# Ledger of designs, part 23: designed miniproteins, single chains, continued (2)

Each design is a single chain, and the fold is of that chain. pLDDT is the mean over its residues in the fold that is shown.

## One batch from the design tools (miniprotein)

Design m4772
Fold by ESMFold2-Fast:
Structure m4772 (fold): chain A 86 residues (1-86)
Amino acid sequence: EVARAEAELEEAIRRGAERILAAEQAAGVGFQSLPEAEYWARRVADGEDPGDVFPVTPEGLAVERELRERGQAARARIAAARAAAA
């Protein structure tokens, strides 16, 4: 259960990184590489604020909001799964 929730969060981070990289690059701003976008996405999913400069596109802002929500939900699922497994 925990491993499944963690795998789902990791996939969400990867998908979010791909989406935000595409959106910001299409606007000529933001991230220069997928690893950079993935590092950003991981911080957002972990509940960190990576700063106010990027993302700047409506699509990028939507990805940021979605990653924060998915990260919060995944952390709650992991906590619940650990409680159930104990």
Scores: mean pLDDT 74

Design m4773
Fold by ESMFold2-Fast:
Structure m4773 (fold): chain A 71 residues (1-71)
Amino acid sequence: MIRLQPPTSKSPEAVELATKGLELLAEGLRRRDPELMDEGARYMSEGQRLLDENGETASGGYLETDLPPVV
């Protein structure tokens, strides 16, 4: 188990959101509850967004006001 782990310290929130989303999605599938599935999907999307955004912040672009490259 303990061996080589990614530094994830830069996106702990994203990892937590993705994990939460997966749990909710799995529970929704098990219970056939569309609300739980939708909520899980939302958490997963948010986590993925944060991961993608973090990847965009390189050594020269921290995030002073905001980071979106399309705004």
Scores: mean pLDDT 65

Design m4774
Fold by ESMFold2-Fast:
Structure m4774 (fold): chain A 89 residues (1-89)
Amino acid sequence: SAMEEEIREAAERLREFLKSKAKTEEEKELAERIAEAAREAALALERGDREAAVRAVAEALRALLEMQGKEASDEELEAIARAMVEEAA
């Protein structure tokens, strides 16, 4: 769909933006993971796949925390991701 193409283009712009802010190769790798997870989340929401959206948002949050030198349990990330997806619906 046209919306899915727009989502893919937005995700590519996000990837380029995040990589431009990255200072190390590890940060660039995390930037790619964040952009990919954001793309998957947006596509899942467009398709009405709530569970896929929750998994993708949790992955994006995990990568964002890793970029800050932090970590959280999978259970905490899924709970936050589920709340975010429910807010968006």
Scores: mean pLDDT 83

Design m4775
Fold by ESMFold2-Fast:
Structure m4775 (fold): chain A 80 residues (1-80)
Amino acid sequence: GDELLAYVDRKIAELEAEMDAAGLPPAVRDSLLATFRDLKDEIRKAIAAGDMERGKELVEQLDEAYRIARTYIEALRAAA
């Protein structure tokens, strides 16, 4: 249970660090992080319900969202 939430928190922290390093405005950072915060809440609910299969599916969705967000950050940096 807690290991999945720790993984999610680590991914959010890594993304925040990349956005900070890229100098993204707070509004852009908040927009990008909204998806991860929502997924974290859903993962927390799945863990509380003992639904480990749902938890895994949500982590896979988070990993995909993370890859997309990183691509977007790189595109913003290249366009600057």
Scores: mean pLDDT 81

Design m4776
Fold by ESMFold2-Fast:
Structure m4776 (fold): chain A 61 residues (1-61)
Amino acid sequence: AKTGGELLKESLTSPEAREEWERRNAEGLGKVDVPEGEPVIRSVEELRELKERAEKAAAER
């Protein structure tokens, strides 16, 4: 079996696999809020900055 990362990348790249993923999302993904396009956070740096902003807002309250 391939690594999880390689398998996931191949699934997202393949148009057929992506179509199947969207179908599953429509059927079973009621609890999770997933963006319609690409992931919102691309890099770890962006995630860290987003977290810092949230903490700053909480501290201001």
Scores: mean pLDDT 55

Design m4777
Fold by ESMFold2-Fast:
Structure m4777 (fold): chain A 74 residues (1-74)
Amino acid sequence: SDDVKTEVKMLFLLIAASTNIELAKRNPSKKAEELAAAQGLLDTVDQMLAQSSLPADEKQKLQQRIAALRQQIA
């Protein structure tokens, strides 16, 4: 269903954002590029989540994951 596809896409984008944050920590010469990519992915997930019809508890869990990743962006 479209809801399941949207949730799976958000989870993959969160994994991609986490990967870009990790790459930023390991490669100083690419830090700005990787953090910009991570920020873009997290902004996309925020927008998808706001438009999603997911239950409130599932939205809260995803919001907590987004917030944790945003705290790692410096």
Scores: mean pLDDT 86

Design m4778
Fold by ESMFold2-Fast:
Structure m4778 (fold): chain A 114 residues (1-114)
Amino acid sequence: NQKKQDEELEKKIKELKEKNPLVAAMLLLLEATSSPTLDEAIEKIREALELLKEAGAVSEEEVKEIEKLLEEAEKNKEDNDKASELLKEVMEKLASKIPEEDKIKAQEIYNKIL
């Protein structure tokens, strides 16, 4: 049941935003990879970026660099290949800022719900 899985994942992310923002950020990046539209993927990536910024995992300079790449992806929405390439680069860069322990926890949660 997709609706129940989506509701469970959203509830878990909301809880983790307060308790473990780095795990929540990784879960948002995992959601972005399965998003049906580029707009939804960009929205999830922006939520992850904000969470990483609040947690001190990324600098203000890195936030500006990532936002510029996301703007380029939005500008290139009609070129799905170019937009997807840019989003992949952004997701890989953001994931690199998350400790391996938190990435493992996020993957376990994601796999359990799906």
Scores: mean pLDDT 82

Design m4779
Fold by ESMFold2-Fast:
Order: structure tokens, then C-alpha cells, then sequence
Structure m4779 (fold): chain A 65 residues (1-65)
């Protein structure tokens, strides 16, 4: 549990490093990712990266749009 939360924190930071990400929240055992409205054309790449990072730490990913 505790180690899982630390891995989730690091994963959130990796996802948030993407220029297309406005914010990342941990909600109900999954990452809730809010995308910036300005860069819609690149959101597909951001989604793929976020899903991959979430999978590595055993967390679900949901894009907010």
C-alpha cells in the first residue's frame, strides 16, 4: 500500500512533465489527467504515454475531456 502510493506519486510527476498536461490527480485508485485545451492535436501521444506509465504502476488512467 505505502510503496504503491510512492510509485503512484512518481508516475504522476512523469505524466505531469508532458507539456500537454494541465494537471494529474489521484482519485479512487486511478490517475485523472486533465489536458490543456490549447494543444488538442498532440493529446493522443500524451494519452498513450499516460496509459503506459499507469500500467507500469498498476493504476488505471482516465483522461478528463
Amino acid sequence: AAAREEKAKKAMEEIAADENVEKVELKDGKFLITLKSKTAEQYAGTAIRAIGIGYEVGMGVELVK
Scores: mean pLDDT 72

Design m4780
Fold by ESMFold2-Fast:
Structure m4780 (fold): chain A 77 residues (1-77)
Amino acid sequence: MMLYRPSPALLAELRSVGEKKDVFTPAELAELIGKYIKKGTDMEKRTTTAADGKVFPSASEYMDWLMEELSKAEEVE
């Protein structure tokens, strides 16, 4: 089974929602992104701040950044 290590920025976001792992399966990453998309929508935030302090003008821009960080996850042996 292939495991993926998130970028440091994505790992900080995962830890901010209570995730304790540092490597994930593709299915786990897909589930976590789904939770983040739902959370952004449900909170109706106009301005969103990432765990590393990066500020986004809207939830849409935060989600776009989150998907970009997910794409940077490294496959581990």
Scores: mean pLDDT 67

Design m4781
Fold by ESMFold2-Fast:
Structure m4781 (fold): chain A 57 residues (1-57)
Amino acid sequence: MTAEELEREAARAFAAAKDREEASRAGQRLYDRGVASGLSVDEAEAAIVRGAIRAGA
């Protein structure tokens, strides 16, 4: 998974989340997947944050 893919998946997940709990759970799962796929902690965190901003969060 690339940082750009993680950002897009995070943006879609956050936009689709019905509440903050669902968004938080999705963010944690996507972060873990990003790191497991070879992204650094900083790259994964930055991608999740950019995804949240893109989703209007």
Scores: mean pLDDT 83

Design m4782
Fold by ESMFold2-Fast:
Structure m4782 (fold): chain A 75 residues (1-75)
Amino acid sequence: MEAARQQVLEHGRRALELVRRAAADPASREEDLARATRHLGEMFRLGQQAGPEVMELANRLGAEVQRLAGEAALA
């Protein structure tokens, strides 16, 4: 359980950094957003395997990443 939480937090951190880069650099935006969406997929997969508490964390962090990714795509 704790290891799964740590992995979700790490994927979330990487996804957020990628979305920030996508917002700052239009030349790498598509690649950075694609990499961020791969991290989102890993977070949700980990949540499904580890149980409801980890899935709730993945949903909360995933919503934040998706919100910022939408903003970056419009920049």
Scores: mean pLDDT 84

Design m4783
Fold by ESMFold2-Fast:
Structure m4783 (fold): chain A 61 residues (1-61)
Amino acid sequence: SAELAERLHLFLRDPELAKAGLLSFISDHELGLDLDELAKLPTEELAAVVRERLGAPEYVP
């Protein structure tokens, strides 16, 4: 998850570049996410979706 950490850290510098990097990461790692739908989300929401899917499957009671 070093690649994901690096891309998320870019949000502090350039959210648009970070968004493009996250979409590329999702495509490359075949996370089963709808890239077209995700591209419509703002960068912060896209990052949250990626974190949930990779780091912590939803902690739902």
Scores: mean pLDDT 63

Design m4784
Fold by ESMFold2-Fast:
Structure m4784 (fold): chain A 85 residues (1-85)
Amino acid sequence: MYPRLPPLPEDYRERLLLYYAAAVEAGLVSAEEAARELKREAPLIIKEVEADSSLPEEVKKQLLETAEWILNSSVEELAEEILRA
């Protein structure tokens, strides 16, 4: 059993996709709109993560890898991933 550590962000990508999937299912946004918002937020995530000296190195790496994946994916690819979540 793991010691009493906060949960590691191993599933940041999955959690993020599930969040946007729930918004699409609720009729708040389309999958394409959710994908566009995600791409708009990715540069802000990078900036915030790089500015935050309190984050563990492993957490920073996972967040930056997730943001980089979002930036390197097309809107259509991200929309499909959101719909599959």
Scores: mean pLDDT 72

Design m4785
Fold by ESMFold2-Fast:
Structure m4785 (fold): chain A 84 residues (1-84)
Amino acid sequence: MKKLTPEEARELLLKALDDPRVQKILDTYIEAREKAERGEITPEEYLAVRDKIRQELAKLLGVDPSSITDLIIDEAAEEYRKRK
């Protein structure tokens, strides 16, 4: 897999926000985050979902999972929410 800088990975993910596959992955992440905030899942379960989301986004974008930081996932989720 190609390793990107954080800025390159961020740009790539933001450009992919119109892809329904990316949207579905981000919907899953947002749902898990909201469930964690409500105490419906444990912090450990939330972290496991976040890692799964990172792996799925990395596979879709053709990049190394280490290129997709937690901050980039949160930024993409917030941008997607604003467009919804």
Scores: mean pLDDT 82

Design m4786
Fold by ESMFold2-Fast:
Structure m4786 (fold): chain A 86 residues (1-86)
Amino acid sequence: MAEVIERALRLIDEIVELANRADAAIAAGRLDEAAAYVERLRRLREELLRLLPELEDASIDLVNRVTAALLRAIGAEEDYRLAQRR
């Protein structure tokens, strides 16, 4: 359990950092750089989603943090998608 929580917390931190980097690259018009961050972000989001069943008995605070990170990742992916369309 503790190791799963530690892994979830690491994934949350990595997702937030990559989403921030993706947004900065998008804002700067560096779409090729943003593409690399978004691709890694998708993989980390998938990994975090795979941990959800193991976090069923986790605290509400951790569940809320996981949900926020997943939404942050989706938001950055969507920002990138919109930036590619003219």
Scores: mean pLDDT 84

Design m4787
Fold by ESMFold2-Fast:
Structure m4787 (fold): chain A 89 residues (1-89)
Amino acid sequence: SEIEEAVEAILSGDESKLPEAAKILSKDPEKFIERLTLLLTDEDEDVRKKAMEIIKRIHKADPELAEKILEKVEELDPEVAKELRKFLE
């Protein structure tokens, strides 16, 4: 899906891919927030670690978007949200 392509672009660390990822995210930011929230609260530790690298990159580029994602994570799992906030400091 376009959202998963945007997520992979952010994970790649390739800054040349960020403008296209941003364009995809701007089409449906709510769907992206929902998808990333689910990855950050996934039962698989490796999935969560990859999602944490995504949120770290988002926090650097767009702190407001990162905060919206963290608020959604807090609704599902407040302890995970607390750990993520410490990770992003």
Scores: mean pLDDT 74

Design m4788
Fold by ESMFold2-Fast:
Structure m4788 (fold): chain A 85 residues (1-85)
Amino acid sequence: VDSYIQQLREIAKKLRELGDDITAKVLEQAVIAIQNNASIMELEILEGMAGIAYGVSKVSGAPPESLELAEKGIEIIQEIIELKK
């Protein structure tokens, strides 16, 4: 879990550098939720929010590097949800 938190923080930082502040904020909220041992439902809501942010970025013409980072962030949230089941 500690390595996942570090990866999410790094992804959020890179997304901000690429101009995707919305997805970065959602991933930062996911980090806080994970650190506070949030429920599966709370993490699933954050996963959904990250997916919506990813969709907005994609239709807005975000660069492929930004979309790949957002996708990886979502995958990490999904892995953490599975580990809590």
Scores: mean pLDDT 84

Design m4789
Fold by ESMFold2-Fast:
Structure m4789 (fold): chain A 89 residues (1-89)
Amino acid sequence: MEALVRVTVDTETKEVKVEVEGELPESAIEAVKKAATEAAKTHDLSTGEGIEALAKAIKEALEKEGLKAVVGSPIVEGNIVTIPVRVIN
């Protein structure tokens, strides 16, 4: 079964929101939230390089949980950055 994950980061507050459509293990959701939070603290998400680092951190977190992840194109709306991820169960 496929799951769609949307990781939304507020670059001003550094708040991370993880939304899941479908089924994903709670451990995987927690791993993604932790990875995205750390990436948002260490990288400037107003830059392409920072957004790439965020996307990579999310993908690596899911792969460590044994999941196959395909990261989609980032969506930037002001200070809000959304990384869409497709996860294959």
Scores: mean pLDDT 83

Design m4790
Fold by ESMFold2-Fast:
Structure m4790 (fold): chain A 62 residues (1-62)
Amino acid sequence: SKKLAEELIEEARKILETEKDLVEAGEKITLLIVENADKLSKEELEKVKKEVGKLIEEKQKK
C-alpha cells in the first residue's frame, strides 16, 4: 500500500509532464486517485493528495 501511494504520485508527475493542458491533467489525476482510493489508508490518501497538489502548483507557476 505504501508502494502504491508512491506509484500514484509518480504517475501523477508523469501525467503533468506529458499533458500540456493542466485541466485535462487534473482530470486524469483525479480519476487515477479515485480508482485507487479504496486501496489506500486515510494517511496514504492524504499524502498522495498533498504531494499531487504540490506538483500541480509547481506546474502552474511556469
Scores: mean pLDDT 79

Design m4791
Fold by ESMFold2-Fast:
Structure m4791 (fold): chain A 83 residues (1-83)
Amino acid sequence: STSSLISSLLSQADNLKSLAELLEENAKLNRDTADEARRLLSSGSPRDRDLTVSILQGAADTNEDNAKKYQKQSDQLLQQVNS
């Protein structure tokens, strides 16, 4: 039924929004961890420190990009329901 389809689309939109919010939180944690890694690894190999920081920043960038994609998908599903 049309009502069942609308309910499904709204549920998917809500789940995508929740996932986007979770990914933004994870990105912040990755950035905070990168800053802490710079501090804690200051006495070790600069290469190992820089690699660790780069990996964490890369993870943050990926999470931010994916959050934007899921938010856009959520918005598109909501637009389909309202059209």
Scores: mean pLDDT 89

Design m4792
Fold by ESMFold2-Fast:
Structure m4792 (fold): chain A 84 residues (1-84)
Amino acid sequence: MDELIRQSREVLRSLGLEEEVERLAKEAGLSPRTVILAFGLVSRYGGGIAHSFLVNELGWSNEDATRAVLVANDLLMEAYRRQS
C-alpha cells in the first residue's frame, strides 16, 4: 500500500500533476493521499478492481470509492495528454 502510494506520487510529480491532485481531491471531498491511492490502483488494475478493493478491503463507502475512481480516471487522461 505505502509503496503503491509512493510510486504513484512520484509519477504524478514527474508529470507536474501535484497541484491537479490537490484541486481534484478538494473538489471531490477526498484527501490527496486517497486520490493518489485510487490513481495507482486504477492505472494498474482498472476502475472495477480499484473500486472493489476500496470498498471490500479498505471499507470505503460506495460513493467515496466511485468519486475516487472517477478522479483517478481524470488524472490518467491528463497523464496521457502530457506523455505524448
Scores: mean pLDDT 83

Design m4793
Fold by ESMFold2-Fast:
Structure m4793 (fold): chain A 96 residues (1-96)
Amino acid sequence: ALEKIDEMIELFREIEKKGEMSEEELKRLEELAEQLEPVLQEMTEAMADPEIAELVRPLVEEQKARYQAEKPQSEAQRGIFHLEAVKELLELLEKL
């Protein structure tokens, strides 16, 4: 899961540098997103537990504050932010 998130982040960084997204890059992002869907579902189900939700709340609040401060301007920058946030949440959940 983490390796696929890192691949998506790198792909978005390349798109940001070019200022455009090719059909091949879009297809690869869609393939990676499909492969991550089960992991995101499991994460969502875990966070539905009130005890787990309470434990992750400080990280989620920090992520929201960071998003408001950074104000990502492009779709690629927003994608990078959200993928990094998901990675941080998954790493925290693995420790719980």
Scores: mean pLDDT 80

Design m4794
Fold by ESMFold2-Fast:
Structure m4794 (fold): chain A 96 residues (1-96)
Amino acid sequence: DARRQAIIQDINAGIDQLAQIQDLAAVQAAIQIILMRSPTVSDDVRAMLRQAQSAQDIAAVQAALAQIRTQLPTMDIDQLQVFQAALRQAMAQAQQ
């Protein structure tokens, strides 16, 4: 499905941008926006987002983001679209 692959590519680009944020407070603020705007994504992905939100350092955030990437192929298109929109909103606020 070309549409599904395009959404996954866009999500991966958003996660790459999150992984480049070196300020722990800034990346955790972005993750909080994703959590608030993606209530319908899977419990596994939400748990990984909460792990990133409670991380003590940037390396732990990056490890949690890498785990989220492994779940993208298991998500349906509706979940992917919700997650994509949440990531775009978070990145818009992080780039202020």
Scores: mean pLDDT 85

Design m4795
Fold by ESMFold2-Fast:
Structure m4795 (fold): chain A 104 residues (1-104)
Amino acid sequence: SAMEEARLRAVLTVSLAGTEFNIDLALEGKDIPISEIINDARFAVEAFREALERGLITPAMIERLKRVIEKLELLIKTQDLPEDDKKELQEIRKELRELAEEAE
């Protein structure tokens, strides 16, 4: 329904913005649990995939996804992360890049 589609777009927009915000805080040296960033990013993968399958992706969503991908790459390169967390973030970044390519 149109209402369900609007809700899904809103959920994805908020999810991507929240993920980006938490990564920015971590890059600024704030004490953000990496598990929270991992969970937020995984939720964003699922929300983006659902929106993509339903044909709901907008250019603005793709641009925000690209910002999240770039910031995740910077986080992985610049932060001293546990190896398991680093591996999870690398896999999530790969999935997000594949979704961005499919949406273009």
Scores: mean pLDDT 87

Design m4796
Fold by ESMFold2-Fast:
Structure m4796 (fold): chain A 117 residues (1-117)
Amino acid sequence: MLEEEEKRALEEAKSLSDDEIKSRLDKFIKDGVENSSKWGDDVAKESEDTLTKISKNIYDTIQKLKESEELSEEERLKAAISSYILLNSDSTDSKEIAKMVGRILRLIGEEIDKELK
């Protein structure tokens, strides 16, 4: 169930070309900066710096996922989160954001349930 949803997200992210990943991340940065510019130029600049760092971390994580068949549980969780962000980079739809957050919380919840049992 949850492992199947995780595998689906990871496979979709792995299927994206490097150009598609870069295009999605460029759009994510651009949309974030444009949205933050309503709060002032200083906020827009800080958002550009922050989103650029996040995008680099997502890119590096997905590249490692593509190149490595053996990931630690922590690396798999980071890859799943990065994949969900990349696949749902259109941040203007609150329902899609809620679905993405719900999927991440379900992954975290199932891991907690395994430890607490």
Scores: mean pLDDT 68

Design m4797
Fold by ESMFold2-Fast:
Structure m4797 (fold): chain A 62 residues (1-62)
Amino acid sequence: GAKLEAAQAAYRAVGADGPAEEGARAVAEAMGIPPEEGVRIAREAGAETAAGAASAVVNAVG
């Protein structure tokens, strides 16, 4: 849906291999979630890249 498409665009702008924290914030903002909540989810999931962080945030908030 539109939220998933926005999340994909956001992490691609950061770069798939970019910083997990920056990717998590961008994806969280695109999904209407506080950026720091996205960072928390990514850290708990052990994400080390922007792509990994995006997957963790999308899966956690569905």
Scores: mean pLDDT 77

Design m4798
Fold by ESMFold2-Fast:
Structure m4798 (fold): chain A 69 residues (1-69)
Amino acid sequence: TTEIESLIVKYGRKALEAAEKGDLEAVDKIFEEMRREVDSLGLTPEERARADRMIDALREWAKKVAEAA
């Protein structure tokens, strides 16, 4: 759980920074990196489902920021 939260904060900050610059390609790459890191953690299905929901919410927000930039 703490590992998931750390990754979401780390990559979320990077994604938001790219989104603020309107760089949709960078946003997509950052979220792909985050997903690979989360997959490498060997999470239980329950932890993975929770991580996926948090990542999806953050990705939607970042895309809206990038589109408005």
Scores: mean pLDDT 80

Design m4799
Fold by ESMFold2-Fast:
Structure m4799 (fold): chain A 89 residues (1-89)
Amino acid sequence: KLEEWYRRGYEIGRLAALGLTDEKAREEAEKLLKEAVEELKKEKDEALYRAFVLGAARGALEALRELGAPEEELAEAEAAVAKYEALAA
């Protein structure tokens, strides 16, 4: 179940970052995020929230890198996400 929420976060985070330049991607990300937040509120499980947020951060970083975001701006966030993923494992 944790892997499912991580993947769901990843997909939404990726779409949200792509949504910075693509309106359709932004609309889809907003829709999926709203659905995910409503489900997470019902679960009330902190581990699921953490998995979702980690997935979203990873997905967003990968999409931003694909869009050509400066590596200097990504480096600190990449290090933080990688460190937190290692600690959560």
Scores: mean pLDDT 78

Design m4800
Fold by ESMFold2-Fast:
Structure m4800 (fold): chain A 63 residues (1-63)
Amino acid sequence: AAMAAAQARADALSTEARELAGIPFVKRLKEKGEDKVTLDEMDEIARQAAEEYRARRARLASL
């Protein structure tokens, strides 16, 4: 029960980390203007977001 509650909380934090990682993607999309987004740029932005998400997950895992 206690372990299940702790994992549920970690899952919620993981969801928040995913949403927060999406902010740089949205920011770049707006800054560049949707019209200028190319497949290469989309891939680069997605890669950066994935890196930030992984870094955050690693930090949470140390708690």
Scores: mean pLDDT 62

Design m4801
Fold by ESMFold2-Fast:
Structure m4801 (fold): chain A 81 residues (1-81)
Amino acid sequence: GDALAIEALNALLSGDEERFAELEKQEPEAAGLLRELHELNRRGVQAVLDGDEATLQALQARTAELKARLAELAPEAAALL
């Protein structure tokens, strides 16, 4: 649910790998989407630093798809992104 997904997002943003792993056991689909979104964000920051507009556009498109899926599972967590 939203509360567990929001806690998983906070664990990812704070680098709390142990807490994220515990939450992923309870909400594996939502946690998996959050992990992928976090990875896309890291790659997006690198693309901005490199001036790679084509990669940035591709990552933004994928991010939109995953955010839409997250909104179906945890709409309040998705609204924080």
Scores: mean pLDDT 83

Design m4802
Fold by ESMFold2-Fast:
Structure m4802 (fold): chain A 57 residues (1-57)
Amino acid sequence: MAPPSPLEQVQQQIKGLQTAPDGRRAAGTWTPQRDQSLDDRLSQLQSQLKQIQSDIS
């Protein structure tokens, strides 16, 4: 139990998108959580976030 730093918070969000199981979509949530280019987007977002956090970190 520890409050995640802004960097970890964003990282957790990215991981959450990848770890989100199909059950979530079957539960009535139909959002594009995964796409062939999603990995590309995640990579770009992670890189951008890293740059921002790196500056503050």
Scores: mean pLDDT 58

Design m4803
Fold by ESMFold2-Fast:
Parts: structure tokens; C-alpha cells; sequence
Structure m4803 (fold): chain A 89 residues (1-89)
């Protein structure tokens, strides 16, 4: 709700990761559901930390956190899609 201006790349990566994790949560059961929940929480935590540093005006930490958010978002998207594929087999 408080808009912090992330780069378009970071926003797209985060949105894709969160969407993939939420889709995995819809189809996964048992241990895989807990894994999907963990992926969603992980990417949300990285996004929150990036936004916190931007709000503080710490440009160096904000840049580092944004790079980490992009990296974690890509990892979460890959793992969430793997869980979706496993659920479909």
C-alpha cells in the first residue's frame, strides 16, 4: 500500500515469483504445500527488506537488496514451477 519505487525488472521478477508460488500452493498438498508457502514467504521477505532500505534512503543497501530480490525471485519462480510440474505428473 505504501508505494516504494522498485525498478521495473525487480517488480516483474517479484510479481512472477509470487504468482508462481501462489499457483504451487493451489495444487500442492502435504510437504509440497509447506514448501510452496515457504517460497512465498521467502520472496515477500526479500521484497520487504528492499522496500525498507529504499524508505530509509540507504541507496547502497537498497541496490544490494534489489539485486538479491531479483535473484531470489528467479530462484523462487524456478522452484515453484518445478513443484507445479511435479504435481501435474
Amino acid sequence: MAPVAASEEAKKAYEEALRAALEAMRVATGEDLLRAIGLALRVMGEATESWLYKERGDKEKAEEAEKRLIEVSKEVTEEARRLLEEASR
Scores: mean pLDDT 80

Design m4804
Fold by ESMFold2-Fast:
Structure m4804 (fold): chain A 57 residues (1-57)
Amino acid sequence: MVLSPEQQAQAVRLRVAVAPQLRNVTDQAQRDAIIRATGRRMGASDAVIDYAISQTQ
C-alpha cells in the first residue's frame, strides 16, 4: 500500500516520537504496542501506524 505524502509525514513524526521510548525495548510485541499507542495519541490512522511499525523493526 502506498501512503499519501501526508501519511508518510505522519509516519516519520511517529517514528521520531517513539525513538526514545524504543531505545531500551527489545521485545517486538512491546515495541509494536508503544508505536500503536503513540500513533493513536497523535491521531494517526491504522495504515500510518502499521507503516511506522514496519519501518522500526
Scores: mean pLDDT 78

Design m4805
Fold by ESMFold2-Fast:
Structure m4805 (fold): chain A 76 residues (1-76)
Amino acid sequence: SMEQKEALERLRRRVEEVKERMREMAAAGAPPELLETELASAIADIDRAKKAGLISEEEAEELKEELRRFLAELLA
């Protein structure tokens, strides 16, 4: 549906925005706990969309995995 397509597109944009924000925060010397808070907020948004039936379980896991991988790379 159009609602599902729009929801997925919005979440993909949010993932990119969160990644850029986490990168900026890391560059500014933010502690890991703040980066983890940003990740947790984004994951909560993804899970809400999944529970609402706007995205699939697979789409939700792909988005969450992308964010977790990105944070792991920033903390390496």
Scores: mean pLDDT 88

Design m4806
Fold by ESMFold2-Fast:
Parts: C-alpha cells; structure tokens; sequence
Structure m4806 (fold): chain A 78 residues (1-78)
C-alpha cells in the first residue's frame, strides 16, 4: 500500500503531510495515514474525540440543550 509506504518512510507528521499532499491523496486517505502513525495516547484521544462528535451529532438531532450542556461540562472536566 502506497499510504503505508509513505507512513513508514516519513520521520515526522509534517513530512507525512507534505508527502501525502504531493502524492495527491484525498482527505479520507490522509485520515487513514494519520491513524497508522498514531500512538496509543493519540489513538485513545482520537477515539474519545470521535465518541464526543457522535454524541454531539445525536444531541443536535434531538435538540436537547441540557444534554449539550452536560457534554460541554464533561469535555471541560477532561
């Protein structure tokens, strides 16, 4: 896989982003490459962020202002 090769050959995130831009990869492919270089801490933060975004989307769909305030308080406490 070309993405895996670029990830393996890149020494840091800036070099990775530059090589992916130069190769003309899509935003989805860049996100995939970012996930491959993520360490355990970064992966856990990414999972937490995704979970918060899913909850935010559900709250917006339901129009629940109290649940939105609770989520904002949870994020501030983290």
Amino acid sequence: DLIERIVRESRNVDELEEKLEEAGFSDEEKLEAGALVAGPEERALGEALLRHLERLEAIRAAGDAAALAALQAEVAAA
Scores: mean pLDDT 64

Design m4807
Fold by ESMFold2-Fast:
Structure m4807 (fold): chain A 68 residues (1-68)
Amino acid sequence: MIKKKEEEIRKKLKELGVSDEDIDKIIELVRQGKIREALELAKQNSKASPEELGEVGAMLIELAKLIK
């Protein structure tokens, strides 16, 4: 389940224009429990709408919950 959620997040961020390097940084921040920093990095490096950023934020929180 964790790997599938990570892949969904990677796909979504890539669709929103985030580079592979920044996606790796975002996922690493989530693994460290730094969800707000991860979302801020996604916001700064994407062309996402507020609605799309809200969706990304929800996905990051769900990934963090799966990591426990």
Scores: mean pLDDT 80

